Designed miniproteins, single chains, continued (4). Designs and how they scored, part 49

Each design is a single chain, and the fold is of that chain. pLDDT is the mean over its residues in the fold that is shown.

## One batch from the design tools (miniprotein)

Design m13797
Fold by ESMFold2-Fast:
Structure m13797 (fold): chain A 74 residues (1-74)
Amino acid sequence: SLSEEQFEAEVLLALGSMYLALGDIAEKQGRKDEAVELYKKAIELFEQALAIDPDNEVARRGLEEAKKKLKELE
């Protein structure tokens, strides 16, 4: 149970980090609308990871970074 939950949290964290990185790439390329959607996906994934593991500092930092990036674009 805990092992499966931890694996799920790690997968969500990895996907969130990937979408955050893709958002940064889109932003650097001037693809603002795509960057916004990628940052929104990153936010959702980090929030899902934190729902499973609330003390995950990497997920918390990723969420705050994605939210900050999204605010700067909107």
Scores: mean pLDDT 88

Design m13798
Fold by ESMFold2-Fast:
Structure m13798 (fold): chain A 75 residues (1-75)
Amino acid sequence: NREEALERAARDAEVFGLIVNYVIAKKVGDYESAIKYLEELIAHLERLYAETGDPRYRELAEQFRKELEEIKKKL
């Protein structure tokens, strides 16, 4: 239905927005902002996994947690 479709679209849009912010910050060498956006992204994905049980969100959170460790090495 419309509400379920909009809710899924809103969740996906929020995830993509955080990914875009992270990628841009990383590309311009703003590692402080990249870390901040990545931490926000991981926290958001963990909440989505808790709410939906969708393993996709858990897998993404794990991947970005590994990226966070690599980015921290650049500071």
Scores: mean pLDDT 83

Design m13799
Fold by ESMFold2-Fast:
Structure m13799 (fold): chain A 75 residues (1-75)
Amino acid sequence: MEEEEARLLEELKAAAEAGDVERVRELGERLVRLAREGARREARERGWSEAEAEEVAARAEARARALTEQLIAAA
């Protein structure tokens, strides 16, 4: 999961450096989905409640969206 996230981040950076805003948005949505799934999985493995898993997933989504918007602004 984290390795897949790292690859997406590398692709996002490359797309931003190329000025490809549409590609950054596309990859950003994939990053959001992956970040939510990873956060929920880790929370469940730690024995956290479903509500706690959703809370960390929401924070992971917010971070991924913030990164995507920063890259779009920089492109």
Scores: mean pLDDT 80

Design m13800
Fold by ESMFold2-Fast:
Structure m13800 (fold): chain A 80 residues (1-80)
Amino acid sequence: VPEVEFDQEVKLALAEIYLAIGKLDMEKGDYENAIESFEKAIKLAEEVIADPRASPQIKRDAQNVLEEAKKLIEEAKKKL
């Protein structure tokens, strides 16, 4: 499978996008869609954290996404 040089950075950016989509869904009261978006953000963040090519800074940013998304899933579940 062809590798891309910025794969870890692209995954982090996509995780941040899903986190933002989930936050927007929370504002709209769409808690089920918010949870789905946060779960996608978590999966991508976990892949970045597990990637040995990811810099310590990128891993830290991915950990921040992971922690925030987990917190927001629990908040969304309380609203369901």
Scores: mean pLDDT 83

Design m13801
Fold by ESMFold2-Fast:
Structure m13801 (fold): chain A 60 residues (1-60)
Amino acid sequence: MTQEQTEALAALSPTEKRVYDAIRRLGQRASVREIAEAAGLSQRTASRAIRNLQARGLIE
């Protein structure tokens, strides 16, 4: 049922995959800071990855 989403996840950079995993663990309401810390990234890098994931429809 999620074949296209699985393909999109496989096409993500390591940074975007780390951010996506952090969002799944913390929830969509988590702050950029919490997501960045969970993913081991700077807030700037996490914010950019979040924007890219939202543009792809993988997160809200």
Scores: mean pLDDT 73

Design m13802
Fold by ESMFold2-Fast:
Structure m13802 (fold): chain A 70 residues (1-70)
Amino acid sequence: NKDKAEELYVKGIKAYKEGNYEEAIKYFEKALELDPNFYKAYAGLSKIYKEKFKDYKKAEEYKKKALELI
């Protein structure tokens, strides 16, 4: 369900803006459970892992997934 995935993505962005990065990740993961092709959630996960956790390998994997869906 694209609409429900978008709702969860918006909640993830809100959590990110509030500094709740682990909660943001959970919302992005839930969005992908509902819509595995929701590239915005992969982009969000890539950004958090790169910028906040400095997990560059995981960030690159999610970035690649997002680009494959465009």
Scores: mean pLDDT 84

Design m13803
Fold by ESMFold2-Fast:
Structure m13803 (fold): chain A 89 residues (1-89)
Amino acid sequence: VEELVAKAEEAAAAGDYKKAALLYGAAAGEAVAAGDIERAIEYAEKALEAARKAGAPEEVLASIEAGIEALRTDPEAILAEVAASKAAE
């Protein structure tokens, strides 16, 4: 996760907001898989900001915003879904 965040920050500093958005999104996904909801929200918000700066379509931005809202509103449901996914494999 930390390596993805470091690469995302480097991409953002270089003005590559599309790459930064993808890397922050990946970091948020790994944080969810680890059960770290606070970090998942933090990285997802950074991914949203980078996506906006990259000129991502409204549909993509709305999807990221919905994901952040779900993590804030019902983190237990998200954690249960991740746990069920791991148990099914």
Scores: mean pLDDT 74

Design m13804
Fold by ESMFold2-Fast:
Order: C-alpha cells, then sequence, then structure tokens
Structure m13804 (fold): chain A 78 residues (1-78)
C-alpha cells in the first residue's frame, strides 16, 4: 500500500529531524566542556574554582552520556 510507504517515510523523516537536534545539542555540550577544561587550566591554583568547574564538567559529561544513549537508540530505529 502506498499509504503505508508514505507513513514509514514520514516517521523516518521525523526520526532524522530528532537525531539532528540531539546531535546539535551534543555538539554544543562538547564545546561547553572544552571551554570549562580551558577554565580549569587557567584557574588550577584556585581550589574552590577547580572544584566548581570539575562538578560542572561532571554534570555535562552525564548529560552527554544520556544524549549519546538517546542518539544510539534513535539510530537503531532507522
Amino acid sequence: SNEEKIKEALEKADLKEQLLLLEEQLGLKRIEIGVLKVELEVNKDDEEKVKELEEEIKKLEKEIEELEKEIARLRAEL
């Protein structure tokens, strides 16, 4: 049925759009970690600032891991 093929094509297009948005979010969070790692190097002698930056990096690393899992899940559906 042509209707079933159209439905599959639309569902596949929606999954691709979701993947693009998640991959953009992943890219932005990786840039944020890069910036924070530079800030860690600049502030390495400030123990309080290092602790804050390390906690922020840890939070972003967890968010990246969850995004990578979601991207892998959606890719498996394609």
Scores: mean pLDDT 88

Design m13806
Fold by ESMFold2-Fast:
Structure m13806 (fold): chain A 72 residues (1-72)
Amino acid sequence: MEKQLEADILVALAEIYLSIAKLDLKRGNKESALTAIEKARQVLEQSRAAGAPDDDIARLEAEIEKLEKEVK
């Protein structure tokens, strides 16, 4: 169950970074938003390695791609 708990925590952490990125974009803080997106990607890769569900990974990847498109 340690890996499942780790995956759950990492998914939640990725969602937190994406929330920070959305807020930074709304405020016009492009540099901070890019940093948060990068951290979300790093945490997403860790969550995948920890065995996070494919649907959670797909959802987070889609959000990251959407935010990257918005920040450009």
Scores: mean pLDDT 82

Design m13807
Fold by ESMFold2-Fast:
Structure m13807 (fold): chain A 60 residues (1-60)
Amino acid sequence: SVLDRVAEGLANPTSQEGRDNFAQAVKEVDPSLLPDDNVYTGEAARLYMALVREVERARE
């Protein structure tokens, strides 16, 4: 399913640049949205998932 594919994407992000861009974007918007610094859990995972989708959409 799409959700399974996204979960796999979170475990293996598209690139190191993608992870760096996510961290920078969150810090610029609101660093308090990363109460845990694990981008694969909670709100951080949701934000990262949205960013990955946006990057993939731009490539397609």
Scores: mean pLDDT 53

Design m13809
Fold by ESMFold2-Fast:
Structure m13809 (fold): chain A 95 residues (1-95)
Amino acid sequence: DEIKRLERQAAASYSAYKINEAGYEFSRELAEEYEKKAKELEKKSEEEGGVYEEEAKKLKEKAEKFREEARNNEEAARINREKYEELRKKAEELK
């Protein structure tokens, strides 16, 4: 019964790992998109006398927020992957 409990906990940690890994990719891609849009608006703003400076700044702030979310998801994925591996080893040791 303890083996089954550890196997269930390992499965839960693996599921959490996959969710956090997907969250990392999603947030990273979104950050890159906003960074690209901000850079394009900064270039236009330089050419058109500063018309897009405020909008470019807001896009940079959104990109920074998604970079932070990506880092948080990456760390959570690492922790959940390590928990999965530890729980799986413990289950195998009890067999």
Scores: mean pLDDT 87

Design m13810
Fold by ESMFold2-Fast:
Structure m13810 (fold): chain A 71 residues (1-71)
Amino acid sequence: REEKLEEARKEIEDYLKERGALHLFTPEQIERRAERRVEADEIKKQLEEAKKTGNYQELNDEIAARRMAEA
């Protein structure tokens, strides 16, 4: 996960640098965007595995548990 987060952060920084907008974003904002990308990729991978195995209940339970923990 941490390696994927670092990769996502570099991709975002490179994109912003190419656009000349890197200076408009703080490192914290870039890290937040990278974290969201990694989380979205993790959820997408879990959905693909759930489709393959038919275990949607386990995925739904994990999502519910995460929401309760964030409250």
Scores: mean pLDDT 69

Design m13811
Fold by ESMFold2-Fast:
Structure m13811 (fold): chain A 68 residues (1-68)
Amino acid sequence: MEYVRLAGEHIEEAKRALKEGDLEKAREHVKKAEEYLKKAKEAGAPKEVLESLEKEIEKLKKEIEKAE
């Protein structure tokens, strides 16, 4: 599914941005990952895949907030 792939790509980009200290870029990619996750859910992606992506996004959001 294209939306699952795109959500995953933006999660990885957010992780890279966070490692580099670019919090704005990390937030931008998290936002895009959330948008694609929502679209994947609407398109009927498997629950296990959605839960995995949601967990990674939530962890990234907390790490970004703590880094502020």
Scores: mean pLDDT 84

Design m13812
Fold by ESMFold2-Fast:
Structure m13812 (fold): chain A 69 residues (1-69)
Amino acid sequence: ASLALSPEELREELEEIRRLLEEHKDDVLVLVGLAIRAIGLLIDAELRGDEEVAREARELLEEILEAIK
């Protein structure tokens, strides 16, 4: 698919979302955007069968949702 990320790009996106989460924990609007990005990453990882990135994306999404509380 033309929108599917490579394995390296999946890992880079995971690390970028994690970095932005740490920098913007107090910015609810940014956190909502990061949650959307994490959901997209999870879908892409599941479609590629990348169980490791999919697991980490789920954990990251949970961290983002906790930060929004």
Scores: mean pLDDT 79

Design m13813
Fold by ESMFold2-Fast:
Structure m13813 (fold): chain A 65 residues (1-65)
Amino acid sequence: MREALLAAARAMGEGLAASPRVGPVELVFSESDRELGEEMARVVREVLDAAGSPTEVRLVYVPDP
């Protein structure tokens, strides 16, 4: 699971680098997935930084049920 989600984050970063956004991109996770959310955001930010993209990535957490 984690590897597939990190691969999805990398693909998202590549897509955002190819099509720059004018505003921040929000990644939404439950609080129990905070560590995974931080890792996915880091991967997206690394891809954007490598591509020279100014796109901002923000993490948003929602309470677990």
Scores: mean pLDDT 74

Design m13814
Fold by ESMFold2-Fast:
Structure m13814 (fold): chain A 86 residues (1-86)
Amino acid sequence: MKKALEELYISEEGKQALLELIDAVDRNDVEKAREYAQRLVELAGKHPGLATLLAMIAGIAKSDPRASPEVVKVLEEAADEAYKRL
């Protein structure tokens, strides 16, 4: 776990946005999920690991029956956009 945290090479802004995105997804807050996902997309060009994390979060949300389809779509679109910025 500590090794994975050091491999993350994420700015403090990226770490905060990631935590806020996870909270928004858990609450099915589509507007906040879109806002924080977009922040992570902007940072993905500097930190490629963020694109992989966005894709992982999108995959988890898609497999969770409690997640709203709108939140899943926001995450999938953000993951696709993040990979285009690599």
Scores: mean pLDDT 75

Design m13815
Fold by ESMFold2-Fast:
Structure m13815 (fold): chain A 64 residues (1-64)
Amino acid sequence: SAQEERERELAFSLAVLAAQRLAKELGADSFSVEEVDEERFRATARRGDEVVERDYTVEELLSL
């Protein structure tokens, strides 16, 4: 539905913000966001050999 599409778009934007925050905290060289499934995103930040990953559900992201 249009509501579900808007919720996914908002959740993706919030996942990108979460990944940016992780990258800033780590002093990361790079970050990425990937869809794990229809309800989950993975934020990843990398600094050399150090990798930090966090999974977020759409519901968690929309509750931020």
Scores: mean pLDDT 81

Design m13816
Fold by ESMFold2-Fast:
Structure m13816 (fold): chain A 60 residues (1-60)
Amino acid sequence: MEKARRIMEAARELFAERGADATTLREIAERAGVSVGTVYRYWPSKAALDEDVAAAEALA
């Protein structure tokens, strides 16, 4: 399974529960079952991940 999809799902769940500003990349990585370094391989920053999650949800 692609780790990027798991990270996106974890971010979406955490953002829905407590908001994007209250959620850190470390918490997203922990929920997804990957290291923070793995998250940085797909997204260079928290802002980049936030934008991708928002874009995916806008269409769903």
Scores: mean pLDDT 78

Design m13817
Fold by ESMFold2-Fast:
Structure m13817 (fold): chain A 117 residues (1-117)
Amino acid sequence: MKLSKEEAFAYVKEVHKYLPELPLGKIAAIVYLATDFDPYAPDLVVGDLVLTGEELLDPKNVAEFIRRFILEGLGLTLEEAAALPLEEFVRLVATHLNRLDKVDEAIAFAREVEAET
């Protein structure tokens, strides 16, 4: 989903309402790595969950994707994921999504989102 910076920040805050156990910056990093904020981004897939098109615009659906990605993709509890250092968490997510080229951008975005709160 390719949003303005302000729209991306508002969107991440809405996702956080459905996933309060995970810090805002970590939610921001996953959303950045998974969607690149491009409206032509590929579908979000974890196990049998597939989110496409308009489903990606619903913060509740994306929160469910993140919850399942952490548990089923990374093999972590939400508590374990929340406790990891931001850089380590972002590198782990990027490895699983094959987005290591975007690690620095994802960390920068996560820090900007947290700084605006």
Scores: mean pLDDT 77

Design m13818
Fold by ESMFold2-Fast:
Structure m13818 (fold): chain A 79 residues (1-79)
Amino acid sequence: MTPEERRAQARRDIAVAKELIENAKKFYKEGKKQEAVRYLTAAYIALSAARFYGEDDPELRAEVDKLEAEIKKVEKEME
């Protein structure tokens, strides 16, 4: 992959992680805790891919760190 292709992949993985986090929050509010946990786990996997592909881009790394903090906050809220 070129550096440009890697950054593009990281942006796609970030977008997927954001959607999965929002779905996890929605399912949790609907009382579907097991479904919320599955979506949050999928978000973490997508975010791990985004971290790998975006590692050389400071803006992408900052966005990944922000979303990782959001996942941890949602996990704590679900306890």
Scores: mean pLDDT 86

Design m13819
Fold by ESMFold2-Fast:
Structure m13819 (fold): chain A 66 residues (1-66)
Amino acid sequence: SAEEAMERAERALTLAVARGTASAEEVKQASDLLKQARKAYEEGNEEEAKRLAEEAYRVAMRSLEK
C-alpha cells in the first residue's frame, strides 16, 4: 500500500541519516519525494503516492550501500 511504502521509505532514510551515509543532497531528495508522496496521498492519488514513496526508498537505499 502507499502507507506501507511511505513508512518503509521513512525508516530507510532515518537509518541512512543515523549511520551518516546519506549526503545532505540525498536527504533533501528523499525528503522532497516523501513530501510529494504525502501530498498525493492526501489528494487521493494512492498510486502516485506509492510510486513517489518507492522512489524515496530507492534514494535512501543507495545511500545505505556506501
Scores: mean pLDDT 83

Design m13820
Fold by ESMFold2-Fast:
Structure m13820 (fold): chain A 78 residues (1-78)
Amino acid sequence: MEVSDEEMEKKMKEELEKAKEYIKKNASKELLEKLEKELKKAKELLKKEKDEKRRKLGELYIKALEELIKVLKEELEK
């Protein structure tokens, strides 16, 4: 089970890099609003989560969303 969790983290990193490239090519205010709404929802869900493994995955997801939002904001401000 722990090995599976590590494999999921590696997959999430690969997906994050692909998502960053997608954002650079498809930067829009609509996408930014969607990501900010998703980030708010993810943070609210994390506050209610009692399972330690799910909390760690939620924290990784929130960090990924924050990085994507930062990249998108930088592209939109160019």
Scores: mean pLDDT 77

Design m13821
Fold by ESMFold2-Fast:
Formats: sequence, C-alpha cells, structure tokens
Structure m13821 (fold): chain A 58 residues (1-58)
Amino acid sequence: NPLLEELLRRIGELLRLIGELIDAELNGASQEEIERLRKEIEEERERVRKLDEELRKS
C-alpha cells in the first residue's frame, strides 16, 4: 500500500528530526536552530496526521 509506505517514511523522518532536536539542545545549538527544528517537527507531525487519516479512509 503506497499510503502506508509513505506514512512509515514520514514517521521515520519525524523520529530523525526529534533526535536532531535532542542533540541540538544537549550540545547548546542556537535558539534560532532549535526554533527551526521545533517548527519542522510540528509541520511533519501534521503531515503524518493527515496521511494517517487518508489511509484510514482508504
């Protein structure tokens, strides 16, 4: 199922971004970089949510 494959890819990307945020915070990255990562995580969470809803309706 192409939608399921895309959902799994998006979840993988979300987990990667979360790991990057944790690393950035632990290593004292700039507030600007941390804010960018948090924004990307929120955007990816919304994409995962929409794709999950689409998959459930298919």
Scores: mean pLDDT 84

Design m13822
Fold by ESMFold2-Fast:
Structure m13822 (fold): chain A 105 residues (1-105)
Amino acid sequence: MLSRELILRGIALALRAIGLILDAERSDLPEEVREEIIRLAEEARRLVLEALEEEDEERARRALEHVEEALRALERALRSKDEEEIREELERAREHLRRAREVLE
C-alpha cells in the first residue's frame, strides 16, 4: 500500500500526543505541552490526508478511518475540562489507533 508508511507515522504521532496528556494527568495542561500536543495532532492529520489522496485499497482506507476517529477523540479530550471525560476520550483514541495498526498488520 502506497499510504502504509504515512498511516503508521500518523498513528505514532497520535500515540505520542496521547502520552503527553496522560503524563500530565490534568485538564489544565501547561501551555508548552498543549502546543506540542496540537502540533503532533495537526501533523498526524496532515499525514492521514496525504494517505487518503494516494489510497485505493479497502484495508488501508479502513485503517485511515480509525486514525480519523482517534484524532476526533483526541480533539474532544483537548477541549474537555473534566478528567473523567479526558480519560474516556483518550482510551477511545487508543482503541481506534490499536485497530488501525491491527488492520495494517
Scores: mean pLDDT 75

Design m13823
Fold by ESMFold2-Fast:
Structure m13823 (fold): chain A 71 residues (1-71)
Amino acid sequence: SLSEEILTLVLEGRYEEALELLLARVPEVAKELGLDPEEVRELVLRALEDAARQAEEIRAAGKLEEALAKI
């Protein structure tokens, strides 16, 4: 699924690819939610920044291996 693809990219530190994949979906998501595409883009960027921070914390704490085993 898209969520699994994004999570894998983020955990691998491939944030640029994750961002490109998410941005490609912004017009579709905006239509489904009835939101401005620019608002969806901002939400996506903030969510990705938070996910990237959490991924780095998991990596630094040595919990990445445990997290991946559950995926």
Scores: mean pLDDT 73

Design m13824
Fold by ESMFold2-Fast:
Structure m13824 (fold): chain A 71 residues (1-71)
Amino acid sequence: MEEELVKEGIEAALEGDLEKAKELFEKAAELAGKKLLEEGWSEEEAEEYKRRAAERGKEMAEKLVEATKKA
């Protein structure tokens, strides 16, 4: 479940666990890519979505961890 992994990733980042947050977001992106392929997206579109989702997840994790250090 992509949504559950994203939620767990956010929670890990808010606890300051950047590595766990990044791992959870990367796993969520991988699952999203697989679902898109099953829904009839092209391999190219699914792979591009997966890469962008993983990158955004890592950026979000870093921003959340940074925010907790400033609080």
Scores: mean pLDDT 78

Design m13825
Fold by ESMFold2-Fast:
Structure m13825 (fold): chain A 72 residues (1-72)
Amino acid sequence: SEAARAEEAALAEGDPELARRAALLAGLSEEEAELVAARQEAMARQKERGASVPTTEYEKEVLARVRAFQAR
């Protein structure tokens, strides 16, 4: 869907504001949009330090919840 494409693009760019906006446009709740933005902020901070953000169980859980909302 268009929302999923926008979220993937925002994740690739590491732009938390764009990721939050994409989630809201998809009809996700404000809470879920903030979770998506927080994840992108964490990734952007690590990238600024020259390190990659590891994919933890928490990140997988957040991704699963956002994807579940997109499927509705």
Scores: mean pLDDT 61

Design m13826
Fold by ESMFold2-Fast:
Structure m13826 (fold): chain A 85 residues (1-85)
Amino acid sequence: MSEEKKKKIEEIIKLLREAMRDLVFNGDRERALEKVKEAYKLAKEAGLSQEVIDNIEKAREALENGDVQTAIDYLKKAIELLKKE
């Protein structure tokens, strides 16, 4: 794996973790949604697996529908998949 791709993966994980903190501690769905959108953009730019991209997209959809628990579950799945890349 290239150093550039590894750095992007670390940045995406940070954004997804910050999004979960915004949801769990602050109840700030709008801030969490912006971080998830940025993570999605970076994941596509980095050419990450479709499974990672799909889990980030499902987290975004859950947040737009106000389903915070489902969003957190998809964010956790995306982070675990990213750690294995």
Scores: mean pLDDT 86

Design m13828
Fold by ESMFold2-Fast:
Structure m13828 (fold): chain A 56 residues (1-56)
Amino acid sequence: SLAELGREFGELVRRGASPEELARVGERAIKAAQSRSERLVVQHEGERAIREAEAR
């Protein structure tokens, strides 16, 4: 579910996962999103987390 993917994504961010791992889960979350608004939020949060990971 989208909620489970969100939890998994948050856990990866907390663990300092690679941008590649974050992108993989982010893609699955976007695919699971039911509305355009949900997809935009998921994409924006994912891109922010990946950018932060790349800066490490």
Scores: mean pLDDT 73

Design m13829
Fold by ESMFold2-Fast:
Structure m13829 (fold): chain A 92 residues (1-92)
Amino acid sequence: GMMAEEGAERAKRLIEEAGGEAEAKAEGNEVTLVASGLDTDRIMGVLAGGVAAQYLGAEVTVEVSGDTVRVVIRGPSEEIAGRSAELVGQGV
């Protein structure tokens, strides 16, 4: 479905509203978010969002390099993947 793509686009928008740049990709039950230009506090917010997404049943991998953070979310469904992506974006 389109729900993972919708969540990915919402996460991208939230990161951009926080002053960062973001790329978002959805493929089935997987969402990949790459954010850059975020300060340390906002990166910590992304990490907190990733932890929260795990409570929805998603598998979340986060890699931080400087001001760039890469988040890979794999949900048990496209809906959970999308909701998890939005939750990560809300953490920023």
Scores: mean pLDDT 84

Design m13830
Fold by ESMFold2-Fast:
Order: structure tokens, then sequence, then C-alpha cells
Structure m13830 (fold): chain A 76 residues (1-76)
């Protein structure tokens, strides 16, 4: 949904270090098959998870990144 992406971008301008918003943005881009944008959003979320020493979050985000990169590779 284009409106949801725009809303999340506006929220991220106010809260650029909000890991949840970056993760949500990644999921929305992935659902739209915008894999490059999804990867960028997940990479931002991963950077934040690493700064917060969120080991579980790092593991989950690395898994999402791997899956999204594989989807991009398979998309023709």
Amino acid sequence: DEEQIELLKELLEKEPENLRLWSMLGVLYENLKKYDEAIEAYEKALELAKKENDEAGVYSLERFLKATKELKQQAE
C-alpha cells in the first residue's frame, strides 16, 4: 500500500532510529516486490538492532535480509 509507505517515511523523518518502523517499511516493500527498497530498509533496521545489542533482532533481520536477497535473485 503506497499510503502506508508514505506514512512510515514521514514517521521515520521524526524517528530515524525507530527499528520497528524500518522493519515495517521493509515488509511493505517486499510485499510490493520492491526488493532493493526492502533490502535498504532491513539494512537500516539491522544497523539499529546491532547498536542496541538486540541479538534476537539481529538474527531475525539477517534472516529477513537473506530471504529478500534470494527473492530478488529469483525475480526475473
Scores: mean pLDDT 83

Design m13831
Fold by ESMFold2-Fast:
Structure m13831 (fold): chain A 111 residues (1-111)
Amino acid sequence: GPATAPQIVQEGEVVQITSLTVSPAVAKAGEAVTVTATVVNRGDAPATVTFELLDERGNVVQSASATAAPGENTLSATFTPKTAGTYLVVVTATSADGRDESVAMAYVKVE
């Protein structure tokens, strides 16, 4: 079936994921998938951004982390799913004090 469009599922007050893209949204097993997130950090300290690739059972099979400086950031992670299936990409931005969070999700179909 077609991939579900990326969704912002939790908006933060200090940190906010404003866009999420996954390319390609339909991949072949062993093909690289690039996840790109735009993260606005309204705080005065760096935020942590975690990229996770979840299998159909909800297990994290691959992960990456990045840092979002104050202001607007464009951050990317690359994953390589090894088996066919439907994967969930979860991107979490957490403020420097750990008290504010933004979450975005997207599906990736692997054939």
Scores: mean pLDDT 87

Design m13832
Fold by ESMFold2-Fast:
Structure m13832 (fold): chain A 54 residues (1-54)
Amino acid sequence: MELPKPENPVDASIRAVSLQMQVIAAREDGGSDEEIARLEEQARALEELVKQLE
């Protein structure tokens, strides 16, 4: 299923940075590898959307 597109490249960039920060926090707090991988995948998808919108 397609993820809804962010409204503009700035919003997409902010969301991607937020997800990257969550990855760092999860690694520091001892989160699961699966959770970290999901967050990293979501961040990469948003980074691709930023490139499409810019």
Scores: mean pLDDT 71

Design m13833
Fold by ESMFold2-Fast:
Structure m13833 (fold): chain A 65 residues (1-65)
Amino acid sequence: MLHPLVLRAEVLRVAGAVLIATGDTEAGERVQELADEAIAAAEAGDDERAEELIEEAERLFREAV
């Protein structure tokens, strides 16, 4: 099973792709970048950093929609 934070970050990668597809390329790319960083942090065992990155990506997604 995927780590819960990795799964949450993967959902955000999809959200970023939706923003890119709908014309908000800059916000979508930033959300995907943060999601990728969150996955790397979670895989390294830095759950606090992963949570911070996920929360920032979620905030950016909410501001973009």
Scores: mean pLDDT 81

